# Ledger of designs, part 5: designed miniproteins, single chains, continued (2)

Each design is a single chain, and the fold is of that chain. pLDDT is the mean over its residues in the fold that is shown.

## One batch from the design tools (miniprotein)

Design m4142
Fold by ESMFold2-Fast:
Structure m4142 (fold): chain A 74 residues (1-74)
Amino acid sequence: SAEDLKAGLDTTIALIQQAIATTTDPQARALYQQALAQYQEIRAQVDADPEGAWQRALALEAELQAGLAAIIAA
């Protein structure tokens, strides 16, 4: 449901804010800050477009994981 998606996004936003506060890697921090802004935009759009918000959240999760993995591998 849209309510479940909102709750999930609110949880993800809180976790990313915590990651920004605790990470010591400046490249990882920059990725988290970019992801935070995008998740906040997605969250704001859930009521207008819950299906599109869900798809964007999945794509952003994959992008963030790939970016973090690339930093670890470097």
Scores: mean pLDDT 87

Design m4143
Fold by ESMFold2-Fast:
Structure m4143 (fold): chain A 91 residues (1-91)
Amino acid sequence: SRKEELIEQIEKTLKEMIEIAAESETLERLTKNVLAALAGWEEPDYSASLEELKKKALEQLSKSSVEEQEEALEIAKQALEYLKKLAEEEK
């Protein structure tokens, strides 16, 4: 279904974000903030692992409408590109 396809794409995008987040504590915190926003949380549990936060975010998104899932995928893609930019940025 469209919902299943969207969740699969969101999960893939979040997995790529987590791989980048492993490069620094700053990128990890930013990724936790993105996961919290996608899950509808006011603030992330910074003590939780990225994998735990991803699982919870995907669980919440699976209950969302197709329109909400499409918006979440767009936000996740934009966040991934921003994180890639930060990871590659050297001054």
Scores: mean pLDDT 81

Design m4144
Fold by ESMFold2-Fast:
Structure m4144 (fold): chain A 89 residues (1-89)
Amino acid sequence: DLLSTSATIVGISVGNMRTIVEEYEKLFNKKIESIEEVYDAILALYVYLIFDKKDLSYEELVELGRKYMLENNLSLREVALLVLEELKK
């Protein structure tokens, strides 16, 4: 299924991936329909929550998240773990 596949590819637990997807759906009022949308959701949440960029469009959040991930030499797994830590606050 989509959660199990994306969790395996990103390298986190299915439960942690579910937490990310549920927060994304709550904050952006959107449903995840593909694995690619999961990756974009992780990048968007990274910028939205950690850098407090509430004024950006979803597309701008995804692109900025990708830029920050690359500039900080982070893997998508490391970005997902940072998102999960922020959600615990």
Scores: mean pLDDT 87

Design m4145
Fold by ESMFold2-Fast:
Structure m4145 (fold): chain A 64 residues (1-64)
Amino acid sequence: SGAERAAEAAGRAAAGSADRAAGALSTVIMQNKEYGEEAGRAAAEGARRGGGGEDALVSHLKGS
């Protein structure tokens, strides 16, 4: 039936999209890992040294 074939096609398309999205997300995460790690370390240092909301202090302690 047309409806059955349409449902099967939609299911395959959804599965394919999910698989492609997972692969693309993995690549994006790896490519952006350096930015995320740098930001994460700066935020963690700020929190550990008191008051993680002080971006200026975090930058001063970590930056040149």
Scores: mean pLDDT 60

Design m4146
Fold by ESMFold2-Fast:
Structure m4146 (fold): chain A 104 residues (1-104)
Amino acid sequence: SARDAELARLRAEEDRVLGELQEMAANPEAYSVEEMREVLLRYLDLQRARLEAGADRIPPEVLAAGLALLEDARARVEAARTKEELFAVFQEFVAGWGEVSRAL
């Protein structure tokens, strides 16, 4: 379906962004804090798009939890001053996002 095609497209885009984040983690000296922040914000925007595309297929409490995790992570990414802070936010988000991602 068109919706399943859109979800597949968003997952493929997520794989690309995760590849960029893995490269930044492996070679942090090659990237600025602002470049890493931009990639993380793009990652969070992709997770929001996936959540919105699947919203009617997930329990309301999981949707609410997912939106809260995204809002918290975005605020923390925007406030972060170091690459270490950015990676800590990413790791905490991924740990909390597992339940939401499984429901999508």
Scores: mean pLDDT 85

Design m4147
Fold by ESMFold2-Fast:
Structure m4147 (fold): chain A 81 residues (1-81)
Amino acid sequence: MYQIPEVTLESIKTLIESLQLSAAQLVDLLISEVENLLKMGVPKEDVLAGLEHWVALIEQVVELSPEDRARIEAVKARVAA
């Protein structure tokens, strides 16, 4: 497990409530965090596990558009490559 900021259901709710973030903006933050983890040298396996965890939490709070789902799948494919 990496020592990067923990993402929880509560943290996602706080971002939505305090910053009025849309589902698309949450996905933008997720992609930025994935890029930061890869830049820091976190193993791809750990980055993918973190990404899947964050997506599962986001899906519990908001409904993702087809475009947002496609963006997430594209990021997973790029990390796995």
Scores: mean pLDDT 73

Design m4148
Fold by ESMFold2-Fast:
Structure m4148 (fold): chain A 67 residues (1-67)
Amino acid sequence: SAEEAVARVLAVLERAGPGKWVSLSRIVKETGLAPADVLAALERLRAEGRVEYNPDDPDRVFVALRP
């Protein structure tokens, strides 16, 4: 489910720690989710104010859990 995908993505980011940049490819690899499902989960977490994309990365391939 979308909620399960969000929980799995969040677990990867929490393991890295708040403010630590994690690549989308690493999240895909560690969660085992399809890239589209990872992107959907990250958009949900961003809308909730829980994650951010690296502002110096226009391709939006690095994300971090907000402290």
Scores: mean pLDDT 84

Design m4149
Fold by ESMFold2-Fast:
Structure m4149 (fold): chain A 79 residues (1-79)
Amino acid sequence: MEIDEPPEDAPRYRGKDGKIFNSPGEAYLYIREELRKNGRIFRDPETGALLVVGPDGSIFPSLADAIEHLFEKEFTEIP
């Protein structure tokens, strides 16, 4: 789903670090940057396959899978 501008009445989301996000898209961008910053994105030199490791050691075959998993697990909807 594409959202150009979050509606005022949309639920907000709180990340694990206490940061508040006005849309799932903002939360996804934050998760992506945290994964990059913490060196959790790997590339297999043999196959070139991209792997992402979550904070609990979970391995994901794509950045999108890792972001969705972390969003569901670590983000809380705020009324």
Scores: mean pLDDT 71

Design m4150
Fold by ESMFold2-Fast:
Structure m4150 (fold): chain A 64 residues (1-64)
Amino acid sequence: LVEELVKRGYSRELAEAVVEAYKKNPNPTLEEIDELARKLGVSRETVIDAWEDVGALEVRKEAE
């Protein structure tokens, strides 16, 4: 998961943080997304995009 996000252009720090957060709670609130964005120094939209990519990769893993 982390390596796939890095390949898509996300930083490793962002990729690792989003993957860990997704595993703990795949349905985050906007407040939780904003806190993660603030900690990583990125926009809310960047965190949402990375989160959507994690969800898409998890669906693909079920087919493998």
Scores: mean pLDDT 76

Design m4151
Fold by ESMFold2-Fast:
Structure m4151 (fold): chain A 102 residues (1-102)
Amino acid sequence: KLEEAKKLLEQGKKAYENGDYETAIKYFREAIKKLMDIENPTEEEKKLLAEASILLGDAYEKMGKYSVASANYATAAVLLKDIDPEKAEQYRKKAEELRKKS
């Protein structure tokens, strides 16, 4: 399911780059669903799930949905805490900033 999730993320990124945030959100959500179906995810799979959560947050932020974007960045921070602490702190702060905007 990792390969399928990667393809969905690429389709979502293309939609996002074209300004089609609603379509991007649909692809990113499907990618997250596929990744959550993985039992005992590896570090690489957790990183990809974090990337999907960040991209979903980015799309919601572009649509002005700051509270939902914040939640997705917070999810990425939790996933990366023991894998990439610097990136985890970056997205924890971004989630906090957007929560204040809401």
Scores: mean pLDDT 86

Design m4152
Fold by ESMFold2-Fast:
Structure m4152 (fold): chain A 104 residues (1-104)
Amino acid sequence: SSAEKRKKEREEVIKLTAEALRQIGDLLQMVITGEGPAEAELRRAIERKRAGMSEEELKKVEERVELLKKTLGKPLTPREELIVEHAALEMVEIERKVKEKLKE
């Protein structure tokens, strides 16, 4: 039935969104605590994710980075800027996965 299909789609979207928020929260917590990966490791992770993205997705990443920087409202260290970019990349990747699920 259409009701069962919609319930399952909603459950999968909720699961993906919850996992997204958890991953983003973990990355932002690294900014607060000063813990997490070294700059070199963050830079490699960012380069690898960017290589798999379209020009349209990379534009969305830039928009998310600007939003996060404005929300934080403080000057960021080079390491904190890398964490914010990594969080923005995760946001765009998860947005794609959510759209793929909604297409079913």
Scores: mean pLDDT 74

Design m4153
Fold by ESMFold2-Fast:
Structure m4153 (fold): chain A 72 residues (1-72)
Amino acid sequence: DLTPEQLKTIVDNVEALGKKAIEEGASPETLRQLADAARLIANIARHYGDNETAERAQKVADELEKAAEEKA
């Protein structure tokens, strides 16, 4: 399964992509799809006991969801 290093890389990438999507004004649908992906990553991190990484991923999901709601 995923190593801690792979999980960290995935979260780093989703965080970067999420910030870019918000900055470029991506559609509400795209922002929500990214939020769903970030939530999935948070759940995977929690399953492996990586609470810090899970909290990071959840924060990204929350920021993307808020951006989608404000844009809609």
Scores: mean pLDDT 83

Design m4154
Fold by ESMFold2-Fast:
Structure m4154 (fold): chain A 78 residues (1-78)
Amino acid sequence: SPADEEVEQRLERLKEELEKGIKEMLKEGVPGELAFEIAEGVLDVEVAVIKKYEPEVDEEWLEKRVEEIKKSLRELAE
């Protein structure tokens, strides 16, 4: 649906921004575990906003996509 496409684009942009943020934090000497926790917190807030304002989005798809993004961010922080 158009809402699913818009949410996917929004999550992809956020993933890129969070990956950049983790890389910058690691370069500044922030521990990987902390860098991941900060990025995960930002992602969790965005997901809560999506669930509130885009209730037509497939929740199962959203949860799976968020888990895939979290896995990528965790691997980057290691």
Scores: mean pLDDT 86

Design m4155
Fold by ESMFold2-Fast:
Structure m4155 (fold): chain A 82 residues (1-82)
Amino acid sequence: SDLEKKAEEEARKIAREKGLSEEQIEAVGEGAKRVASGESVDDVAKEVSERTGLSVEEAREIIGEALEKVFKENLEERDKKL
């Protein structure tokens, strides 16, 4: 799905801007893609945390923010008048 790819890229971008490690960046990117595919944010965030040492709360926030931005951008592109 195009949405899954956008969620992955947005999560990686947010994580990079926060100064996270490459392992953490990759893990939250994969996590956002999985959530966009219908997986639970709670389950994915816990797995990212256990694998990378990122807090569950921080993983949830990054994944959630990435999905919100992707959904907002899709709506704005459809309603965008230039």
Scores: mean pLDDT 80

Design m4156
Fold by ESMFold2-Fast:
Structure m4156 (fold): chain A 67 residues (1-67)
Amino acid sequence: MSVSELFKKAAEALRKGDEKKALEHITRALQKMGVSPEDAEKGAKSLLSQGSELAAKRAEGAAKLAE
C-alpha cells in the first residue's frame, strides 16, 4: 500500500467516524515517509486533535501530494 493510498484510507475512515483506523493509517503513512514509529504516532494524534473534519481534508491533500 502506497503513502497516497494510506492517506486516502485515513480520510475515508475519518469521514466514517473511525478515528482508530484513521490513526493507524496516518501512522503507517508517516512511517513509510521515514518518520520513526514514535514520532509517526505523535504526528497522527496531533493531526486528529484538530478535529476529524479538518484532519480528513488534510489527509486528502496529503494523498494528492504523495501521488
Scores: mean pLDDT 79

Design m4157
Fold by ESMFold2-Fast:
Structure m4157 (fold): chain A 74 residues (1-74)
Amino acid sequence: SRDYNLMITSSMFAALAEQVEKGTDPIQVAADLFVQRLPSPPKVIRISETSSPLTNKIIELAAKRTGSKIEIIK
C-alpha cells in the first residue's frame, strides 16, 4: 500500500544516513538493507509517484535483486 511504501522509505533513509557516515555506497546499501528486511521476497513492490527519484532508484534496485515487479501508485 501507499502507507507501507512511505514507512519503508522513511526507515531506509535513516539506515542510509548511518551507512553513508561509514563511507559506504548509499544506493547499494539502501537496496541491500531493503532486501534483508524481506525474508520472503514479494512478487510486487509498490512505489508512490510522489516519492523522490532517489527513493525510486533504491526500490527499483531492491526489486531487481528480489525478482519482484514494480507497480507505480499515482
Scores: mean pLDDT 62

Design m4158
Fold by ESMFold2-Fast:
Structure m4158 (fold): chain A 55 residues (1-55)
Amino acid sequence: MYSAGRVGTLALERGASEDGALLAVILANIKNPEGYVTEEEAEEIVDFAVERFPA
């Protein structure tokens, strides 16, 4: 399980810009209001963030 903040950090580690990391945090919070996503959901969100807002 990944917190929304961890998903944002993971997006940065994988080559997203700061805007991409912010998008990843927002999407994680939308996907699960409790602030945690599965590993599969985190990977999908991170891949999208890197695609849309690369560093």
Scores: mean pLDDT 83

Design m4159
Fold by ESMFold2-Fast:
Structure m4159 (fold): chain A 87 residues (1-87)
Amino acid sequence: SRKEEDERMARLARETGERVVEENRRLGEETGLTEEMEALAERAREAAEEAVRLAEEGGPVGRVAGHVIRTVGEGVEGRILAERAKR
């Protein structure tokens, strides 16, 4: 159902936000740009929270927000896995 789909999108948005924060921390450590990466992570977190809110409210805008977050999340997860595979 639409409600179940919106709830799944909201969960994916939260998980995506967590992965983005972890990736930004790693990049900050590797590049020495920790403060800049932390600031970027804060902005990303705020955007993710807004996307979660929109996805939870549902409707056409919520579904678009959920789709965008899912697509971005899959890309972030793929990059994190690829980087870890270099170990």
Scores: mean pLDDT 64

Design m4160
Fold by ESMFold2-Fast:
Structure m4160 (fold): chain A 85 residues (1-85)
Amino acid sequence: MPVSLEEFDEFLAKELPKVEEWLAADKSLSERERKLLREAIRLTVEGMRLLMTNPDDAAAQAEVAALEARYKELAAEIEALLDAQ
């Protein structure tokens, strides 16, 4: 069942403000951790949009793979920050 872009945009409009409120309110997160988490969320949203818009496009799949690689780099940096605290 492919999710429509409209349904995805409605989901994001409902959920992203809650995530931002949580990030702003969480006293355990440093400013650097908040920045990395916001970047990870942005990359995830971009990758999902590419997959939903161009599911059979090889170029779009390659771009999603590049975004996934960047997400893994950010996840490793977040882990390193958490381990250092």
Scores: mean pLDDT 71

Design m4161
Fold by ESMFold2-Fast:
Structure m4161 (fold): chain A 80 residues (1-80)
Amino acid sequence: AEPVKATLIFSNGKSVTIEASNDEELLNKIEEEVKKHLTDDEAQQFINALKELEKEFNVPLATILKDKTIEVDKMLTLFS
């Protein structure tokens, strides 16, 4: 019932705010949105970076992303 949201910023300067009714829907919408802007390989790299972030913080990914601004290009490199 509580809305969750995250904002994605892409390397071309485009930003998109994603809103969802729950954490699982938020993650699914994020994956669909990055696929619109990235190649399949880049989208997979982004998802892998999110999984590494989840592992490092030891919390659900949706908790990390909720109400956050995510620079997609930084997540693709993880070291920037």
Scores: mean pLDDT 74

Design m4162
Fold by ESMFold2-Fast:
Structure m4162 (fold): chain A 55 residues (1-55)
Amino acid sequence: SRIEELREKHKKAIEEMREEMRKRGTPESSIKEIEEGMELLLERAIKLLEEEEKE
């Protein structure tokens, strides 16, 4: 499903982002804040896709 694909892409993006930011010496607290923001955006996108899939 589109939702499953979106979740998988998001998981990979988060893992890549974490690795890259850690290489740059970004504080873990900052990484967590960004992860929280990305999760909020993901939930919004999933809600829109769920409404589309129900039709």
Scores: mean pLDDT 79

Design m4163
Fold by ESMFold2-Fast:
Order: structure tokens, then sequence, then C-alpha cells
Structure m4163 (fold): chain A 75 residues (1-75)
């Protein structure tokens, strides 16, 4: 489930920004970023909705990518 959501986010980033296709390295990098965000949310330093809005506005994420990000952060 978590891996599936990571793939959705990476595919979105690659289609939008012409980055490299999904690899073990890009998946691991994104997982580390998600883990940092999850820790910040759990420590009540950042609100999950604020994080999701930041990525949605900055990257113009479609609903499916926003839902994938939210699912990863809500773990």
Amino acid sequence: EEEKNIKILIEYLQKTFNYEPYTKESGEELKKGIEVLQKQIKENKVDIDEVVEMFAEYYGMPKEAVEALKNLLEK
C-alpha cells in the first residue's frame, strides 16, 4: 500500500517535470521525505492539511496524487 502511493507520487513528478522514471533510488528518497513529514506531523509541528496544500499548490497535484500523499502522511 505505502509502496503503491510512493509510485503514484513519483509517476506524477516524472510526468510533470520530466524527471527520471521510478527507480529504487527515487523511491527511497521520496520515502525519506515522507518519513520526515510524518515525524513533523506527529510532533504537531506541521498540520497534515498544510503540507498537502503546499504540495498541491506548488506542484499542481491532481486529486489522485493528493490522495496518495495524504494516505502516506496519515500512515
Scores: mean pLDDT 67

Design m4164
Fold by ESMFold2-Fast:
Structure m4164 (fold): chain A 119 residues (1-119)
Amino acid sequence: NLKELSDLMVQLADTVIEHLEPIDSPEARDAIELFRQAKEKAEKGTKKDIQEASILMTSGMILASLSLTPEQNKELFLKTGPIVIQSIGLAAKLSEDPDKKQLAEEMLKKVKKEYEKLK
């Protein structure tokens, strides 16, 4: 269900934007703009828009990491981890390719393990 994935991506973008808004840096402002664009594309809900939103979110996370202290990065991962875990789980269920499904399930286990270590 692309709509459910779209909703999770919008939630992820909102969570990151809220975390970055108090940070007064050029990198944080650029990251916020990328996540705002990603949110707009995710809300359109087409496969192409969702793929473009994923690229924008990846770029935004890299810029965000450059603007944040290690402690702020850990806090962001704790806030976003549940949404990322749900997104990977949904991607695994939606995959028609057994090999891609297995890889997504293996990634899900690794992300859950890392999240629990930081919790």
Scores: mean pLDDT 83

Design m4165
Fold by ESMFold2-Fast:
Structure m4165 (fold): chain A 84 residues (1-84)
Amino acid sequence: KESKEELEKEVDEIIKRIEKLPEIVTKKQFEEVLTDVLEKFGLTEKAAKVNAKATFDFLDITKSGFLKRRHLLKLLERAKPYLT
C-alpha cells in the first residue's frame, strides 16, 4: 500500500515524461514511458509492462491506438486529488 506522497511523485514523473512526447502519443510511446517509470518505482519489467498496457487501454476509451498529449496530461493532473 503506497502513501499518497509516493503516488503523487509517480504521477508527476509520468506527467513530466509525457510533456516531452509529441502531440499524438501512440500506444507504444505511452507504454514505453509508463513501463520505465513503473520500473523506477520498484515494479519488475513484466509487471510494469502489464500495468502500462492496462493503463493505456483504460485511457484509450475509443480504442484508437493513440492519445492526445494535452488530453492525457489533463486526465493525469485531474486524477491526482483522487488518489488514496
Scores: mean pLDDT 73

Design m4166
Fold by ESMFold2-Fast:
Structure m4166 (fold): chain A 125 residues (1-125)
Amino acid sequence: MSTEELLAEAIARREEIEKALEENGKSHYLDAPILVQYAVYLILQGKYEEAKRVAEALKELQPESHLPYEILGQVYALQGKYDEAIEYFKKALELNPNDERTRKNLEIVEEAKKSGKPLKLSDFA
């Protein structure tokens, strides 16, 4: 499915996703791509703590995936928690060293920490 189709499905299935997260935190009956788009949706809504919960569920579903760490890095950066964001992006790059987007996002967060400038979602790659 396209990113747009996955986002639409995640929004349509939000009640199912929330129930699965409440019952076991693993969401074994939900596809990881749907959870990724649900986390993106929550970030767009400013629901950062809920987005972190979805990222933790993704870590349980796919413990070797870089995606939950990338999501956590972005959320912590948007909250101004740059040290935590840097550590999560570094972990994402350990799992996927050739990810140019994650590398650029790490550089963006390191620069924001040095300058003290707050980050917006539009600042990310």
Scores: mean pLDDT 80

Design m4167
Fold by ESMFold2-Fast:
Structure m4167 (fold): chain A 68 residues (1-68)
Amino acid sequence: MKYPSPAAQKAVELFKKTVEDIKKNKPSLEELETLLRAAEFWLDRYPDNPELQKIYEELKKIYEEKKK
């Protein structure tokens, strides 16, 4: 796990909490697309971060299920 700064770790934790909160509220496709773009942005910066990879995979699965 690679967190280059405390700010990066805190941002990932906040993003994870935001994802959990949105999941509880049955998000729209537009909300899921916005979260996926945010996750892709973070993964581009920290591609080896397993927590970000997990969040991205989870959001992608929810998006695909909602799209069907």
Scores: mean pLDDT 73

Design m4168
Fold by ESMFold2-Fast:
Order: structure tokens, then sequence, then C-alpha cells
Structure m4168 (fold): chain A 63 residues (1-63)
């Protein structure tokens, strides 16, 4: 479940305490809010952006 994975990643990023991780977590949070507000036709574009930011978040945690 993409939404659950994104929320778990936000928690891990915020727990890391770095400014970079906080910025990525904030972007993921904004994209999750957009997914709930946009029409269904817009959701694939937001989901693609969300997946890209989640990959950035994973890279930040792995470094």
Amino acid sequence: NLEEEAKELIEKLLASGTQRAKEVANTISQLLEMLERVPDEQKPLIERALKAQMEQGKAVLAA
C-alpha cells in the first residue's frame, strides 16, 4: 500500500533529525494531501511524483 509506505517513510525521515530528511518528509506529506484533494484523473501524476520523492527519502536514509 503506497500511502502506508509513504507514512512509514515520513516517520523514519523525521526520526533521522537531519534537515535534508525533514525537507523530503515535508514534500511527501504535501503529495499525500494532494492525492486526497485532486480529481481521480490527476491522481496518477501525483502518485508518480510521490514515488519519486519516496525513492529520494530512501536514498537519504541509506546514506
Scores: mean pLDDT 83

Design m4169
Fold by ESMFold2-Fast:
Order: sequence, then C-alpha cells, then structure tokens
Structure m4169 (fold): chain A 110 residues (1-110)
Amino acid sequence: MEREKREKEEERFRKVETAIGMGLPAAMMAQSKTAEEVREHAVEMVELAVKGDLEAIRKRYPPASEAELRELLEELRAVRERYLKEGDSFMAALVDSEIAELERELARLR
C-alpha cells in the first residue's frame, strides 16, 4: 500500500475506535435493521469523524431510546444463541460484545 493510503486508513481506524468508545454503535444499530445498513451508517460516521466534527455525528445519530435499545438487545440475544447452536464461537463473541455495549447504554439511561 502507498504510505498516504496507509496513513489515511490508520487515521480512519483510530476515529472509528473513538466513536465505538462513545457508544455510537448503539445509536447506529437502533437506526439499522440489517448488517448492510449498519455498514452504511459506519461509513458515514467515519467520514464525519475524519472531518473532526463530533457534533455532526451526535446530531446525525442521536442516542437510542430505552425501548429501541431493549428491542435490539432481544434481537442480538437471539442472534447470539443461533451462532452458539451453529458452533460459531467467534461470531457469538462479537455479538456478545455488542450486547455488552447496549446493556451499558441502558444502565446509563437509568
């Protein structure tokens, strides 16, 4: 890879890590019904993060309501159980991390 492309990709990854730490994935999931939609929202969030406009990100992806977060938790728990039944422990662990993020957001709303 060219140095310029590598530097831009590394910066994008750092911005995504920051956004994940801010609980933005929960808001994106609340607005998304498919993995494809989650990817589209993630790309949009990365573009805003590259511009350094965290206020625009928060306006575009407002915090999910308690009801929306609870519905997402139920859906993710069903997906996790499916992966466990299929023996896909890696995918189950990834879903488990998303469940933990949503549970943390719900705890914050209390």
Scores: mean pLDDT 60

Design m4170
Fold by ESMFold2-Fast:
Structure m4170 (fold): chain A 89 residues (1-89)
Amino acid sequence: SVVQALSHVQRANALVKAAKETSDNSVASKLLELAKEEIEKVPESLRKDPAVVAELEVLKSDVLELKESKPELAEEIDELQRLIEEALN
């Protein structure tokens, strides 16, 4: 359902924000891995829904901000960014 797809994107966004807030890079890396799992749970058939697209765009912005604040996590952040871009296309 669209509601379930939205909840997955919103959980991914919360995990990205938590990764930005934590001072522990090992914890941040684990949070980003969980965020990737949440995005992978969004069905392809629901990725064109306007509400899902809007939440994915918010997530994309938060991921870009995280990349600027934590360049040491660039590999994990780039993989998550790639998944978000694939979901949007």
Scores: mean pLDDT 84

Design m4171
Fold by ESMFold2-Fast:
Structure m4171 (fold): chain A 61 residues (1-61)
Amino acid sequence: SLEELLKQLEETLKKIAERQKRIDDGVEYARSLAEAKERLNQLQKELDELTKRIEDIVKSL
C-alpha cells in the first residue's frame, strides 16, 4: 500500500540522517586532530627560534 511505502521512505530517510551525522562527527574530529598537530609543529618551531636567540645572547655575554 501507499501508506506502507511512505512509512518505509520515512524510516529510510531517518537512517540516512543518523548515518550522515556519524560521518560528520568523525570528519570534524579528524579535522580538529590535524589542526592540533599543525599548531604543535608551529610551537616547536617557535621554541627552536627562541632557543637560538637565547644561545646567541648568552654567547655575546
Scores: mean pLDDT 77

Design m4172
Fold by ESMFold2-Fast:
Structure m4172 (fold): chain A 119 residues (1-119)
Amino acid sequence: SRSQEIIELSKKAAEAIKKGDAESAKKHLQGLGDTLIESMREAGADDITIGVLEVHFSSTITSVENLIKKGKEAEALRSASEGLLTASKVAESLGDTETSQALRESARILDETAKELEK
């Protein structure tokens, strides 16, 4: 399911961020964004909503990359988590409960990984 794909991509992104691998983190977050956008289109999101989500996710990925390059992996994980929580609220507004739940679970995975790195 797309919900499972979102969670798996989030786990891969978390591991890449944890390792300081900006290239892999970007790849997995882009894959997550693409899966999310397809799910939102099927849920009836209009072109304006899709455009806002694309800009939001692009901004989130850029923030994550910059934080990894600065050696701030825990902050990068929290930035990604906040991005997914924002997307989960959009999914809820469209009635896409499954995608919203997957994004909230994904955000929790990222936040928990950040806490592990904070020592």
Scores: mean pLDDT 87

Design m4173
Fold by ESMFold2-Fast:
Structure m4173 (fold): chain A 85 residues (1-85)
Amino acid sequence: DEEAIERLNIIKDKVDLIEHMLNLLKESKILDIEKLNELEKELTDLENEISELLEKYPDYNEDIDEIKTKVNEIKNQINEIKQKV
């Protein structure tokens, strides 16, 4: 289904952008906690979009699981950064 593939690609691009922005924050000498909170909110919004996508297109569960794994890895990194500061 073309719609499912398009939605998956949009979600993947958003996850990649969040990961890129998190890496930029890690390279900064001054930790922007407000920006970390924004990224965490964006990830939560993506988790809701992923759940909706899985409900509508259950046959794409393998691709969705890969995205969920990456989202969880990024969330864990944000939590580790917050725990240290």
Scores: mean pLDDT 81

Design m4174
Fold by ESMFold2-Fast:
Structure m4174 (fold): chain A 108 residues (1-108)
Amino acid sequence: GVVLASNEEIEAILDSLKQLSEELKERLKKILKDKKIPKEVFEHIAKLLNEGKISGLEFLLTLNAISTKKDPELEKFYNSLDEEYQEHLDQIKNASLEEQLKLIESLS
């Protein structure tokens, strides 16, 4: 079974992110409250962002793709992006946990 992140764990992970502004962290805490997010994948993308292996935009796209309950405002934002980012979202969204981790690790 997939372990889901608690709201406290989501907030702690977001607070660990060195690359994001405080305003964006607070916005994400509100958006992600009570969302069903796989803990291992969330921790992994946070690590990649902190290590500078992915951009803040790639982090947000990946986070939206892995969340079970999507925010309509985030979906509207992602739908405004080009075909490259939409294809990336579709790949992550439909992948198994193992494949999601491999896709995230391929981000540069």
Scores: mean pLDDT 69

Design m4175
Fold by ESMFold2-Fast:
Formats: structure tokens, sequence, C-alpha cells
Structure m4175 (fold): chain A 80 residues (1-80)
């Protein structure tokens, strides 16, 4: 469940950032932002598996700032 929300947050961040970069004519930056979001996804999954709640919440808030607020907020609420 939490891992699925992390995946959905990363996908939402991709869509928002790609749309933003396309509107700005900065399609050259799309691979860079995808790499950053992939790294955040991997770090979030690692933090979740290690039980590092503070790190997981920090990463989810960063994904929220990239446009994934709905899924990131839901994941934060489900952290036990």
Amino acid sequence: MIEELIDKAAEAAYKVEEERLKKLGRTDQIPVVRERIDALREEAVKAYKEGNKDELISILRELASLGAKEYADQAIKEIN
C-alpha cells in the first residue's frame, strides 16, 4: 500500500514536471527531472523498508512539492 502510493506520487510528479517543462520549451530537462524523481522514489522505498519514517516523510514532501501532493499526503497519513 505505501509502496503503491510512493509509485503514484512519482508518476504524478513526472506528469506535472514534464507538462511544466514542455510549456517552458525546456524538454532538454525532462531526462534530468525524471532521473531526480526516480532517485526520490528509490530513496522513499528504502526509507519505508528500513522503518525510517522521518526520511520517508521528508522525501514524500519533496515529491509533493513537484506536484504529487495528493498521493504524498495520503502516504504520510498511512505511515504507522
Scores: mean pLDDT 84

